Designed miniproteins, single chains, continued (3). Designs and how they scored, part 36

Each design is a single chain, and the fold is of that chain. pLDDT is the mean over its residues in the fold that is shown.

## One batch from the design tools (miniprotein)

Design m9313
Fold by ESMFold2-Fast:
Structure m9313 (fold): chain A 61 residues (1-61)
Amino acid sequence: SVKELALKAGMSEELAERLEEAARRGDLDGIQGIVAEAVAKGEISAEQGEKVGRVAVETAK
């Protein structure tokens, strides 16, 4: 799941849950914002954020 991938990458439980919900709703702006927030907080690298965001967007399709 998107949540499991996000947690494994180092995202907090709160941001990982929000990311999974945004992906389920097809909220592309929400996905981008949540990933950017995780990177800005230093939870994950920009490279990890790009990978996690890509999977979340594919799930939203």
Scores: mean pLDDT 85

Design m9314
Fold by ESMFold2-Fast:
Structure m9314 (fold): chain A 70 residues (1-70)
Amino acid sequence: MKEAVEKAREMMLKLGEMAGKPELAKKAAEYAEKAVEAYLAGDYKKAEEYAAKAQELVDELVKALKEKLA
């Protein structure tokens, strides 16, 4: 579990560098990690909230990447 989360974080940080928004990618990874931790702790409400925030940041990162590549 944690190994997969760490690998996902590394990929997210690389996408952030490519999009020119490394801080945004770091925040997305942080919320994703918090979502997994909340889920494992049985706090499904918090897990859903953190996952939604991570998704919003990923959507922003994808938009920035598309704009940079255009």
Scores: mean pLDDT 77

Design m9315
Fold by ESMFold2-Fast:
Structure m9315 (fold): chain A 50 residues (1-50)
Amino acid sequence: SFPYDPSKVRELAKELKKQGVKEVKIDGLVMEKRTQINELEKEGIKVETL
């Protein structure tokens, strides 16, 4: 289970872009991951689910 925090996800995405990261991998069985994935992709980071 993951608490959703859009501001934290956005801050993470900005730091990843600053460091040149283009892709992240996310694991788990939480349906709410879609919202977090959408926020990362909106910021230009590709998401791969495991």
Scores: mean pLDDT 67

Design m9316
Fold by ESMFold2-Fast:
Structure m9316 (fold): chain A 55 residues (1-55)
Amino acid sequence: SDAEINAAAREAVEAAEAGDEAAAQKYLDRLRELSPDRPAVVGAAEAAVREVLAR
């Protein structure tokens, strides 16, 4: 569902902002499982996580 996809993306970014790279990766993996036909959504979340972790 869109709610689960949005929650996984949000949780990945929040984990990255907390400095928890392992948790961020776990939520990105969940996002990929929920949205196999949504490469743009997954790519946006991956880019956001990378940007946060690079700060």
Scores: mean pLDDT 82

Design m9317
Fold by ESMFold2-Fast:
Structure m9317 (fold): chain A 60 residues (1-60)
Amino acid sequence: MEKELELEILEALGRMALSIGDTELAIKLYEKALELAREIGAPEEKIARIEEGLEKAKEL
């Protein structure tokens, strides 16, 4: 599977974890997504969105 597709899946799972209130899982998924996004040189907007998701999970 391409790394870009893996990133999309991790981001989607992170959002889903947040929606069901599993903040610990959401943090783990967003952290993994952020690591992958930086590794593949994802667009700045995508990296910022993942960072926002991670901060939101930590605030809950």
Scores: mean pLDDT 80

Design m9318
Fold by ESMFold2-Fast:
Structure m9318 (fold): chain A 60 residues (1-60)
Amino acid sequence: MSDEELRQLGRDMAETAIRSGVRPEDAIRAVRDTFTDQYGEKGGEAAEKGAKEKLEELGL
């Protein structure tokens, strides 16, 4: 899986979490932990970057 794909998945997961009432900081942490477990540290970092970009777009 590419860094671009992981970043997009991080964006999507963060948006879903926020829509479900999860706090921004908890959403970022959940994305980081989930993708680190599946794709290693670099995968977690890429997904976390996507999550942060999405939250910034939402004004969070």
Scores: mean pLDDT 86

Design m9319
Fold by ESMFold2-Fast:
Structure m9319 (fold): chain A 89 residues (1-89)
Amino acid sequence: YLEEGERYFAQQKYDEAIEKYKKAIAADPNNYRAWFNLGEALFKLKKYDEAIKAYNQAAALAKAAGDNVAASSAELRVKLAQRRKAEAE
């Protein structure tokens, strides 16, 4: 599911990517890469509130796994999504 989602994302098929990332999360709810990728696809669709939630979950799970680099990346994406939301109204 994660690889299929990334393939759809590369084709700019963000709705299909989201469906695959959600299936990856259903199979492994602790998969912080799937949560991060879900956030990226939601961000591309300008669904900033949903993207922020996905990125926050990715950051929390990455920290729990000891992956501080992935956690910091997700936290940076939260800040970017918050700025885009403010600019979009």
Scores: mean pLDDT 85

Design m9320
Fold by ESMFold2-Fast:
Structure m9320 (fold): chain A 103 residues (1-103)
Amino acid sequence: GHNQRFGDILRRSADVTRTASDDTNRRAAPYIDRAGRILRRDGHIDIGRLLQQAGRLLRQGRRDQASDLLRQAGDIAARDVSDDAARRAMPYGQRALDILQTG
């Protein structure tokens, strides 16, 4: 379902975040934050908070910490997030990954 795909997007974002420039990470951050807000409002509070914290760390240039939180969020998404919540968050996760991969 969408939860496994969303988890994959977040884990791939974690990997790219470590090598992306500060500017690229800063441009991706609003989309990670938006995905977190959607999940938090849908009752997935723990992953929502992790994604909002990851977005903040991306803006601060703390790439390794942001990557670690994105990886944790990806694992939670694949296991615990509902398909409906993942479907709503996925466009923002995908946009963040696209920015991270293309610069």
Scores: mean pLDDT 90

Design m9321
Fold by ESMFold2-Fast:
Structure m9321 (fold): chain A 70 residues (1-70)
Amino acid sequence: SLSKVNLAAGYILKGVKEGSGALDKYVAEAQKLVPESAETIREYAAKADADPRLAGQYVNAAFSEGVAAA
């Protein structure tokens, strides 16, 4: 559902914001909400962590298309 997708996206952004070691726990929570996108969530969370300025764009790409990161 859209609500689960939005909540999962929020977890990834929260993990990126908290930094070092926090991201893994929030990725796990996001994957529980949207298991069909588990690998895409993990991949784009790593991209968001590497470039926090574009985190919103990477997270949006993971959940809406999964084909482009900004």
Scores: mean pLDDT 71

Design m9322
Fold by ESMFold2-Fast:
Structure m9322 (fold): chain A 83 residues (1-83)
Amino acid sequence: AFASHYNKGILLLGAGKYDEAANAFKEAIKLKPNDAEAWVGLAAALEAQGKYDEAAKAYQEAIKLKPNDAELHAKLAVALEKA
């Protein structure tokens, strides 16, 4: 279920298990590709790993779903500056 994969991603992210968190969010996205929060979770896990190019791509997918979210645009800008 989406919630199971998403919640697993959040718990793993909090535990510092960033590779496992990213995989859990990717599984959540496979079930609901239009859930912006799952894309944001993936981007956060990738940023925590220093994978700023991949994080920027995940934020871009979240922005496609929420184009007027100023916080997402700010997160994308920061990820691109660190890439």
Scores: mean pLDDT 86

Design m9323
Fold by ESMFold2-Fast:
Structure m9323 (fold): chain A 71 residues (1-71)
Amino acid sequence: MNSELSSIMDSMSPQQRQQVSDLLNQMADALYNGDFDQANQLRQQAVSTVPSQYQDRMDQILNDMINRVQS
């Protein structure tokens, strides 16, 4: 896991962390299965779940993760 992602998650409430963790796990499963459309949908949901101050950074991290797997 990206250390910056871990810091963002540590800044959230336990409820937000559980929701984001679930979405990230589903995104990882989609990527493992080669379902990039599903992975991008889950990325958008995860980004919308984090506090607004972290949304841009979170989107960048998750987009980079998807692109590295796709490459």
Scores: mean pLDDT 80

Design m9324
Fold by ESMFold2-Fast:
Structure m9324 (fold): chain A 66 residues (1-66)
Amino acid sequence: MTEVIASGLDPSTATAVALRAIGDGGKAEVSGGEKAKVVASGLSLEGAQAIKETAESGGGKAEILS
């Protein structure tokens, strides 16, 4: 099981990251603010990589934890 912490996200990017985590069979916790943070858990490695790329493509930052 793999986790991703993504930060510095615009609301649309945060939503995309959360939906990808849920679609991978995991869960996502979104915290608000001017820039959003998403903690995604219960992911496959492929799902975690897709989430990281989505966050980074939206101008955010993401870290994969295992």
Scores: mean pLDDT 81

Design m9325
Fold by ESMFold2-Fast:
Order: structure tokens, then sequence, then C-alpha cells
Structure m9325 (fold): chain A 69 residues (1-69)
């Protein structure tokens, strides 16, 4: 398994917290409880949260690759 440094783990935790906050903002702005992954990514980029959007996009690619294996 890929081992991350303590600093990298801290950055990932901060990104996870920012993601939770961003999801609340997106749901409030769209007033919808059902959003596709693509819609979430677009709303994140519209909010200027490109770091979170890039993180989710990378995770989506890895998850999709695992489903294909």
Amino acid sequence: EIELSEEELKELKELQEKLDEAMKEILEKTKSEKLSAEEILEELRKLGKHDIADFLEAQRAAFQAELAA
C-alpha cells in the first residue's frame, strides 16, 4: 500500500474538511440534494475550489480504474 508522510496526511485531512464544507455550499446554492459527480466538479470550479476539484478528479480516476480491474 502507498504510505504517505505525516505532512501529506495532514494536507489530505484538510482537503477532506474543505470538501465537506464545499458540498454544503453547493447544496445550498443549487437547492438540490442529488448531484452527479460531474455537476459537483463543475460547481467546485465555479466556486474557485480548484484544489478540491482536482483532488476529487484524481480519486475518481483511481476508483474507476479499480472497478475496471
Scores: mean pLDDT 68

Design m9326
Fold by ESMFold2-Fast:
Structure m9326 (fold): chain A 74 residues (1-74)
Amino acid sequence: SVDELAFQMLKNVAKTLMESEGVDMSLLDSTKTIEEAAELVAKLMSKYGEVEPETIIKVARHAAEEVLEQRAAR
């Protein structure tokens, strides 16, 4: 589903940001919802500029829709 893929995409973004900052990945293990993943990404991105979690969810859902459309075309 779109939300499942969007959640996985946000977890991957958070993982990349956490690895670049040297943050323990155990925080990612506690992330169970798309809202929690978006909040984590927003917090990690806050040093570069404030982005609302709702905006992050919208972007991730759009990206997930595009990926699923490409998969359906096969």
Scores: mean pLDDT 78

Design m9327
Fold by ESMFold2-Fast:
Structure m9327 (fold): chain A 112 residues (1-112)
Amino acid sequence: LKKEAEEYGEKMLAKIREFRAVAEEAARQTSPEQGGGLLGQAELAEYYGKKAIESSAEEAKELIAKAVEQMQRAVDIARQAGLTDQADRMQALRDEFEEYGTKFAELKAQLE
């Protein structure tokens, strides 16, 4: 259980790092205003995702949900900017983050 929880936590963090990289790519292809908003949402999502690792299972579940919400807002900004390819890639990474994050929180609850 502990090793599995650590593995899913690492997978979750890897997906949010990949998400931030795509968000930075998207931000470079749009206006400073839209790019700033997109990066701000991606940075806030990364903050919540990292904090989930150090939190209780219940807090981790809440923080992962907040990260997913911020990731979705970043995807929406990319779509509104006409960056369809980046938005689709970010959406897939958001979905993978949510899957791994859900598993992380479930395994962490079993350890408490």
Scores: mean pLDDT 88

Design m9328
Fold by ESMFold2-Fast:
Structure m9328 (fold): chain A 56 residues (1-56)
Amino acid sequence: MEALERAVEAVRLHKEGKFELTDEQIEALAKELGVDPETLRRYIEEGDIEGLKAAA
């Protein structure tokens, strides 16, 4: 729940260019959400919040 909120906010900040997640931070969030790190990274890069919420 908290990890999902952080992931969604990271997508928004990344889209605005204010914050960039490292591979290590993406891996940590993916483990907390129970999703694959590669899948999470793609959702963040594409800004697919709906897909991210459905996967988590």
Scores: mean pLDDT 74

Design m9329
Fold by ESMFold2-Fast:
Structure m9329 (fold): chain A 94 residues (1-94)
Amino acid sequence: MSEVRDAVRGALGALENALKALKDGNIREASIYLTAAQLLLVAALEMATDPEVRKGIEEALKLVQKAGRAMDAGNVEEAIKYLEEAIKKLRELL
């Protein structure tokens, strides 16, 4: 569980940095942090055995994927909304 928590905490930090970059208009920087968060969430999901923790990570990962699609479409406001929802979900796991 420590390794899962470390990966979730890392993903949370990356998503908070992505959110800040989006609010500052730095789409390229936000994309880099979003990719880092996705990799960390996938790693956390592979290590997680508790069903509640797995569901939380899967929900956060879906929100991060929606944020990525919104960014690709140029919908920054929608991307921010999905990132804030993902951050909230991950905080509930810590």
Scores: mean pLDDT 87

Design m9330
Fold by ESMFold2-Fast:
Structure m9330 (fold): chain A 90 residues (1-90)
Amino acid sequence: MEELELIKEVLKPAYEEALELAKRIEAAKDEVERLELELETVRKGLEAFKKLKKEAEEKGLEEAKKKAEEAIKIAEEEIEELTRRLEAAK
């Protein structure tokens, strides 16, 4: 399906970066460092989802666009929560 191929192509680099960040999160020495890495992971995911939404919209792939919009909303809410937790941990 064209939508699945687009999702795979756009999200693959973000997935690889997320795996690397997950290893760094496990190695983090304190809560501030861990939250900063978690925040970076979600921000990279948000960028990938925004790119997916744009490309899906340009190609007329409505299902992929809708999934990207849902993922963007979740990522934005997670960024707000992680930012509040990071400020509280400082």
Scores: mean pLDDT 80

Design m9331
Fold by ESMFold2-Fast:
Structure m9331 (fold): chain A 78 residues (1-78)
Amino acid sequence: GLSEEQRKEALELIDKAGVAIALGRLDLALEYLERAIKLVENDPEARKYLEKAKEAAEKGDTETALEYLRKAVEVLSK
């Protein structure tokens, strides 16, 4: 499992990534997503959703990227 510090940092990075995606700042979004993915290595479900969000963002699929970020937040908030 994740430490509480790792969980809080991951949630902050996911929030920043979502804002960056919504503003069309793809380079910044990808940086935040890569950092979040590394932090959640001990949570395979959260990691899977963040990897899918990154793939969707790279393809310009904003709606799918934001949906996967929402799912990652739900996993990390339990």
Scores: mean pLDDT 87

Design m9332
Fold by ESMFold2-Fast:
Structure m9332 (fold): chain A 92 residues (1-92)
Amino acid sequence: SMAVEKAAAELKKAAEARGGSAEVEVKGDEVTITLKGLSVGQKIGAVGGAVEGELLGGKAETKSEGDTLTITLSGLSDEQKARAIRVIAGGL
């Protein structure tokens, strides 16, 4: 969706400004957000987007492996997905 694509572009820009990178993949109902090159504090901030996804009535899964944080969101509308992605960006 355009809302998710716009939010993904905003997240990518925010991650790059912090010296890392971000990728967003949409696969059916799931959005997978991959963040790389982030500090521990920035990873904690990014988890705020997973919390937002759950508060909106969706499901969120987080995985941290080395310098990579993966957040998977499901059960959300495109507008709610975009909102959760923006919370991730603001947490970086």
Scores: mean pLDDT 83

Design m9333
Fold by ESMFold2-Fast:
Structure m9333 (fold): chain A 87 residues (1-87)
Amino acid sequence: EFEEKMKKLFLEILKKEEEERKKKLGYTPSEEEKKEIEKINEEIAEEAAKNYEEIEELLKKLSHLITNPNSKELAERIKKAIEEAKK
């Protein structure tokens, strides 16, 4: 259950990061590119959910890149879930 929950939360964060990248680069991927990116993000989120340490590393990295308030909220929720899992 924890792994599935982490995967979903990471997928949401990755999607928010993608939106921020579009704003910075002035780039909007096509529908086909969006599907490919989403598949890659899903694989990344799955790997992150299985590797507890990688989740912490990703959160640290995201904290420097996140400008969207919703993404920050998601990162904080994941951080709390990780802290609870450690207890």
Scores: mean pLDDT 62

Design m9334
Fold by ESMFold2-Fast:
Structure m9334 (fold): chain A 55 residues (1-55)
Amino acid sequence: SPEERIARVRAELADGEAGLDELAKQGVITPEQAEGYRAALRAWADAEIARILAE
């Protein structure tokens, strides 16, 4: 269902954001890189949810 697909996208976004926070905390990526990746991840999630809702 669209609701299940949106829930999956939101779960993937949350997991991705948590992973970026952990990588930044460990110094694997810089805070600037983490912010850039987070922005891209949120943009992807917004676009995917909009696409699902348009079906």
Scores: mean pLDDT 87

Design m9335
Fold by ESMFold2-Fast:
Structure m9335 (fold): chain A 114 residues (1-114)
Amino acid sequence: DIQVQQSGPSSVQEGGSATLTYTVSGADFRDTAVGWYRQAPGKERVGLAGGPGAETPDSLAGRVSIRGDPAKNQFTLTINSVKPEDTGVYYAEAVDLRTGKTAFGQPTTLTVSS
């Protein structure tokens, strides 16, 4: 079955960078779609990016980057020039396109300190 292992920081200084790495197992990289989401306190869940051809919201352009590494079956989300508004719970959903099964990575709470 498809699984996701997540790693990343719990806190970051304003102006710094946060890197969240997601390792998918139980599915081939080419048959895996991954979506990233953020939920800030008192706000709706916001999609950040996902899969080939996915768009990064214009409000985050230049601050968020997504990379895939087929050799390691890993997907990496990096947030640069972190702002207090980036505080929230970050998580990923992976879909095995061959089976339709899904898996969620462990939610990561990111706190931005000034």
Scores: mean pLDDT 72

Design m9336
Fold by ESMFold2-Fast:
Structure m9336 (fold): chain A 75 residues (1-75)
Amino acid sequence: MGAIAVGLRKAVGDEKAEKIVKLMKERGARSEEEVKEAALEAGLSEEEAERAARAAKEEFEKNKELDELKEEAEA
């Protein structure tokens, strides 16, 4: 939750990121494509929506790496 919001703020700025996060929460966005749709509905340009979706994807990848590191630390 928080890490995706940070990535979005870096990609499109605080105000636009806040609009995207609200739409994602209401719609239950789970994929890069759904984040892009939320950004477009929030009134962002296609370029900004693509940047937001890419930032969300990066965060999903980071979460996967953190989960793997947690499993290794317990082993």
Scores: mean pLDDT 71

Design m9337
Fold by ESMFold2-Fast:
Structure m9337 (fold): chain A 59 residues (1-59)
Amino acid sequence: SREELEKKIEELQREGVRAYLAGDRAALAEKLREIAELHEKLGKHEHAQRLRQMADELL
């Protein structure tokens, strides 16, 4: 459901913040890509594309 996807996004965002604070760029990029996939499932295509671009730029 939409609510389940949104809750998963919030959890992944918390994990992404932890990766960012740890300086783990690879883990942050992974979380951004996972969040982008969930946004894609919600029909938020432009938001998903921006998140994927951010992840790519971390490398």
Scores: mean pLDDT 86

Design m9338
Fold by ESMFold2-Fast:
Structure m9338 (fold): chain A 100 residues (1-100)
Amino acid sequence: MITQSPKSVTVNEGETVTITATSDKPTTMAWLQQKPGQPKQVLIINNTKRAAGVSSRIVGSGSGTTYTLTLSNVQAEDEGVYYAVNLDSAEWGEGTTLTL
């Protein structure tokens, strides 16, 4: 099971947000973003690899059983729901809603 926290977070522009996902065993984690009315976009794959076109403000880190997505200098374009996905088990976290 993937446990993702926080469930929701509200921040001001320019702040830093950290989203954490934990798994019951070592795995490979991806991070996806969904904006209202848009398909899910891949942000991070293989724990740390940023997808093409994704801002350098967005960083994936972690290994073993704990993984983090860090959004620095948050901007209005970052609003949406963020999902951790276990690539080994195909399990999805419940999501984190980010609002400004």
Scores: mean pLDDT 84

Design m9339
Fold by ESMFold2-Fast:
Structure m9339 (fold): chain A 94 residues (1-94)
Amino acid sequence: LTPEEIAERRALARELVARRPSSGRPLTPDELALVDLLAGLAQLDPAEREALRAARLSGQQLLDILLELARHFGDEEVVELVEATRRYGGKKVE
């Protein structure tokens, strides 16, 4: 990634997060995994990642942000990972 692309990824991620209201509840393990994936895709630093967790966005909101970022930058593998997370998000495994 170029420095310019990293800056654009961060800016878009911040804007998309700012537009969404907090769910007001603790995040599930699947939602925390989405936060980490979003932070990686958007090249967020540790402080920005913690701010993203503190925003307590729902899984649906996080998936929407991830899909918008992935489609904007052409990260098709992220779309696939998001769909896999949705498939298993409600399933309790031993």
Scores: mean pLDDT 73

Design m9340
Fold by ESMFold2-Fast:
Structure m9340 (fold): chain A 60 residues (1-60)
Amino acid sequence: MKGIYRAVAPVPKGGPDDLALRPGDIVEVLEELDETNVLARNLKTGEEGIVPKSALERIE
């Protein structure tokens, strides 16, 4: 699931390892962690963290 994705839903920061996102944020998926979650980097802020796959839409 590596590639460039857009957030299609708000993602709140639920824990210290989570990445908070707003709809329209562009992220690079670095690693698939499990069936529901990825490790991603927000390309605007440089922050990294855990994001649910359901919040992301592939653009590249």
Scores: mean pLDDT 81

Design m9341
Fold by ESMFold2-Fast:
Structure m9341 (fold): chain A 66 residues (1-66)
Amino acid sequence: SLEEKAAEIQALARSLGLTLTPEAARLLAERLRDVGFSREVVVAELRRLSHYAVDGVITAAAVRRL
């Protein structure tokens, strides 16, 4: 489900030292649904999003700026 994928993305972000808000995780999960959900794709997107993090937090606004 989308909720399960969002939770997986949040867990992966935490392993990379990043905090992803629930809304940001959901938006990223929706975006990646069309591309294909893989660890490599998620990590690449999280690394890109890390450049827009404020105090290590990635918000829905940051996901929309991509």
Scores: mean pLDDT 81

Design m9342
Fold by ESMFold2-Fast:
Structure m9342 (fold): chain A 94 residues (1-94)
Amino acid sequence: MEKELEEIEKRAEELEEAALKGDPKARAEVAYYSAEMLLLEAKKDTGPKAEEMRRIAEEGLRKAKEYAEKGDAEKAEKVVEETLREIQRLRAES
């Protein structure tokens, strides 16, 4: 079990390290993965802003995927960051 956790952590670290070193494929993959995680977390949210957060996460995922597929890792990363900040703002207002 420690071996499985170590392997998963190693893969995540390798992907993140490659992205930090400017590998556009790794950067785009990290951005797309982050957008998917934001949507999954938004779907768990409850309260008056839950639907709005889900819509923002869905649009963020759509845009991040589009930019990543075009090889525009920088724009994909920016979309994810803006999506995260907007969701966090809505949670704070809820």
Scores: mean pLDDT 75

Design m9343
Fold by ESMFold2-Fast:
Structure m9343 (fold): chain A 55 residues (1-55)
Amino acid sequence: SKKAVAVKDFPADTPAVLALKKGDEVEILREEDGMVEARKDGKVGLISADYLEVV
C-alpha cells in the first residue's frame, strides 16, 4: 500500500475527516482531486493532500 507522512497538524472534529499530527504515518487508500482517503490506527477518513508527503 502507498504510505504518506503528515507534514503539519490537521485538527478535525468531524467523523468524516481524519485528524493528524505532524509526523503521523498514514496508509493511502484512495486519492481524488486533492483529497485523500487514508487509514491511521484503524480509522479511515479524508485528508487534504496538502497535509501529506508520500514516502
Scores: mean pLDDT 77

Design m9344
Fold by ESMFold2-Fast:
Structure m9344 (fold): chain A 91 residues (1-91)
Amino acid sequence: ETPELVEQGFRVSEYVSALTNAILKEEGKFPQAKGAVVPTPEELEEMRRQLIEESGIPEEVLRRAEERLRAGADPFEVIEELQNYIIELNK
């Protein structure tokens, strides 16, 4: 029901934000913001695995999202697309 989809939506938001920060750090574009945390590659892989297990979203869809983020796509647009994908999976 609605609360479960909202929870999955928050996990998508957290994952995309973490991934975006990791990409910016890899590219040397990460602003040194006070209190900003960049996850390790292992932590990102665990977040990805948890999201796949909990939402049923395919790894290929998450890989395409990462490629779009690396190409400079708006993280909020990517979050919305992934949240809509999860909603469609639960119809």
Scores: mean pLDDT 74

Design m9345
Fold by ESMFold2-Fast:
Structure m9345 (fold): chain A 61 residues (1-61)
Amino acid sequence: SALEVAEEAVRLGREGRVDEAAELLRRRMGLSPGDARGLAVGAANGGSPEGIAIEAEILAA
């Protein structure tokens, strides 16, 4: 689910693994590299999994 992907992206981002979080969002949600990078940075800087999941679904639509 989008929420499970967002939870993993937030975990990776908080561990400083922003490039891995961006790649996860790109592969699992079909985001562009730029959109995936932006969300991964947001996840690393205190973004909620729910917020990241909603924004990813909007960007992927």
Scores: mean pLDDT 84

Design m9346
Fold by ESMFold2-Fast:
Structure m9346 (fold): chain A 56 residues (1-56)
Amino acid sequence: MREEAIKLAEKAGKAINEGNWVEADKLIRRSAELAMQELPPQEAADLVKKAVSKAL
């Protein structure tokens, strides 16, 4: 499920580039929920943050 969290975070980065902040917020929240199923909260936050940054 980590791979799915990364893909959602990358989609959030694309949504930010398109100016769709509402979609980006939804994607980031779903990505974080999936990442937290396998990782501690701090590591899940870092994973999502890095994936969004790479997509920007």
Scores: mean pLDDT 80

Design m9347
Fold by ESMFold2-Fast:
Structure m9347 (fold): chain A 58 residues (1-58)
Amino acid sequence: SEEEELERAKRILEAVKNATSPVQAQVALRDAEELLENATSPEVKELMEKAIELAQKK
């Protein structure tokens, strides 16, 4: 459901924000890319684009 995807998106963004190593950032980046590809909700897509941008800065 969209609600479950939104909650997952928020968790992925938080995982990127809290990543303390390149490996943790890379795992969260992959999760964000996968959700972005499969999501239909614009809100979820926006959150994942932000997560990817943040992960790439690390």
Scores: mean pLDDT 82

Design m9348
Fold by ESMFold2-Fast:
Structure m9348 (fold): chain A 60 residues (1-60)
Amino acid sequence: EVEELNKQLQEILEETEDPKEALEKIGKLLIEKGLISEEELKKAKTPEELADLIVEALLK
């Protein structure tokens, strides 16, 4: 559910001060929720590409 996902995303952001580490944890969470594939995550080679992938997945 979107509310559970949002809560988990907030927890990651609060616990993780490094933006790159936070994006990696969010990416893994989105794979577990079925919003992105491991192949899509592997294609995101920069933090900017990873952030774009995350935003796109959440706006589907």
Scores: mean pLDDT 73

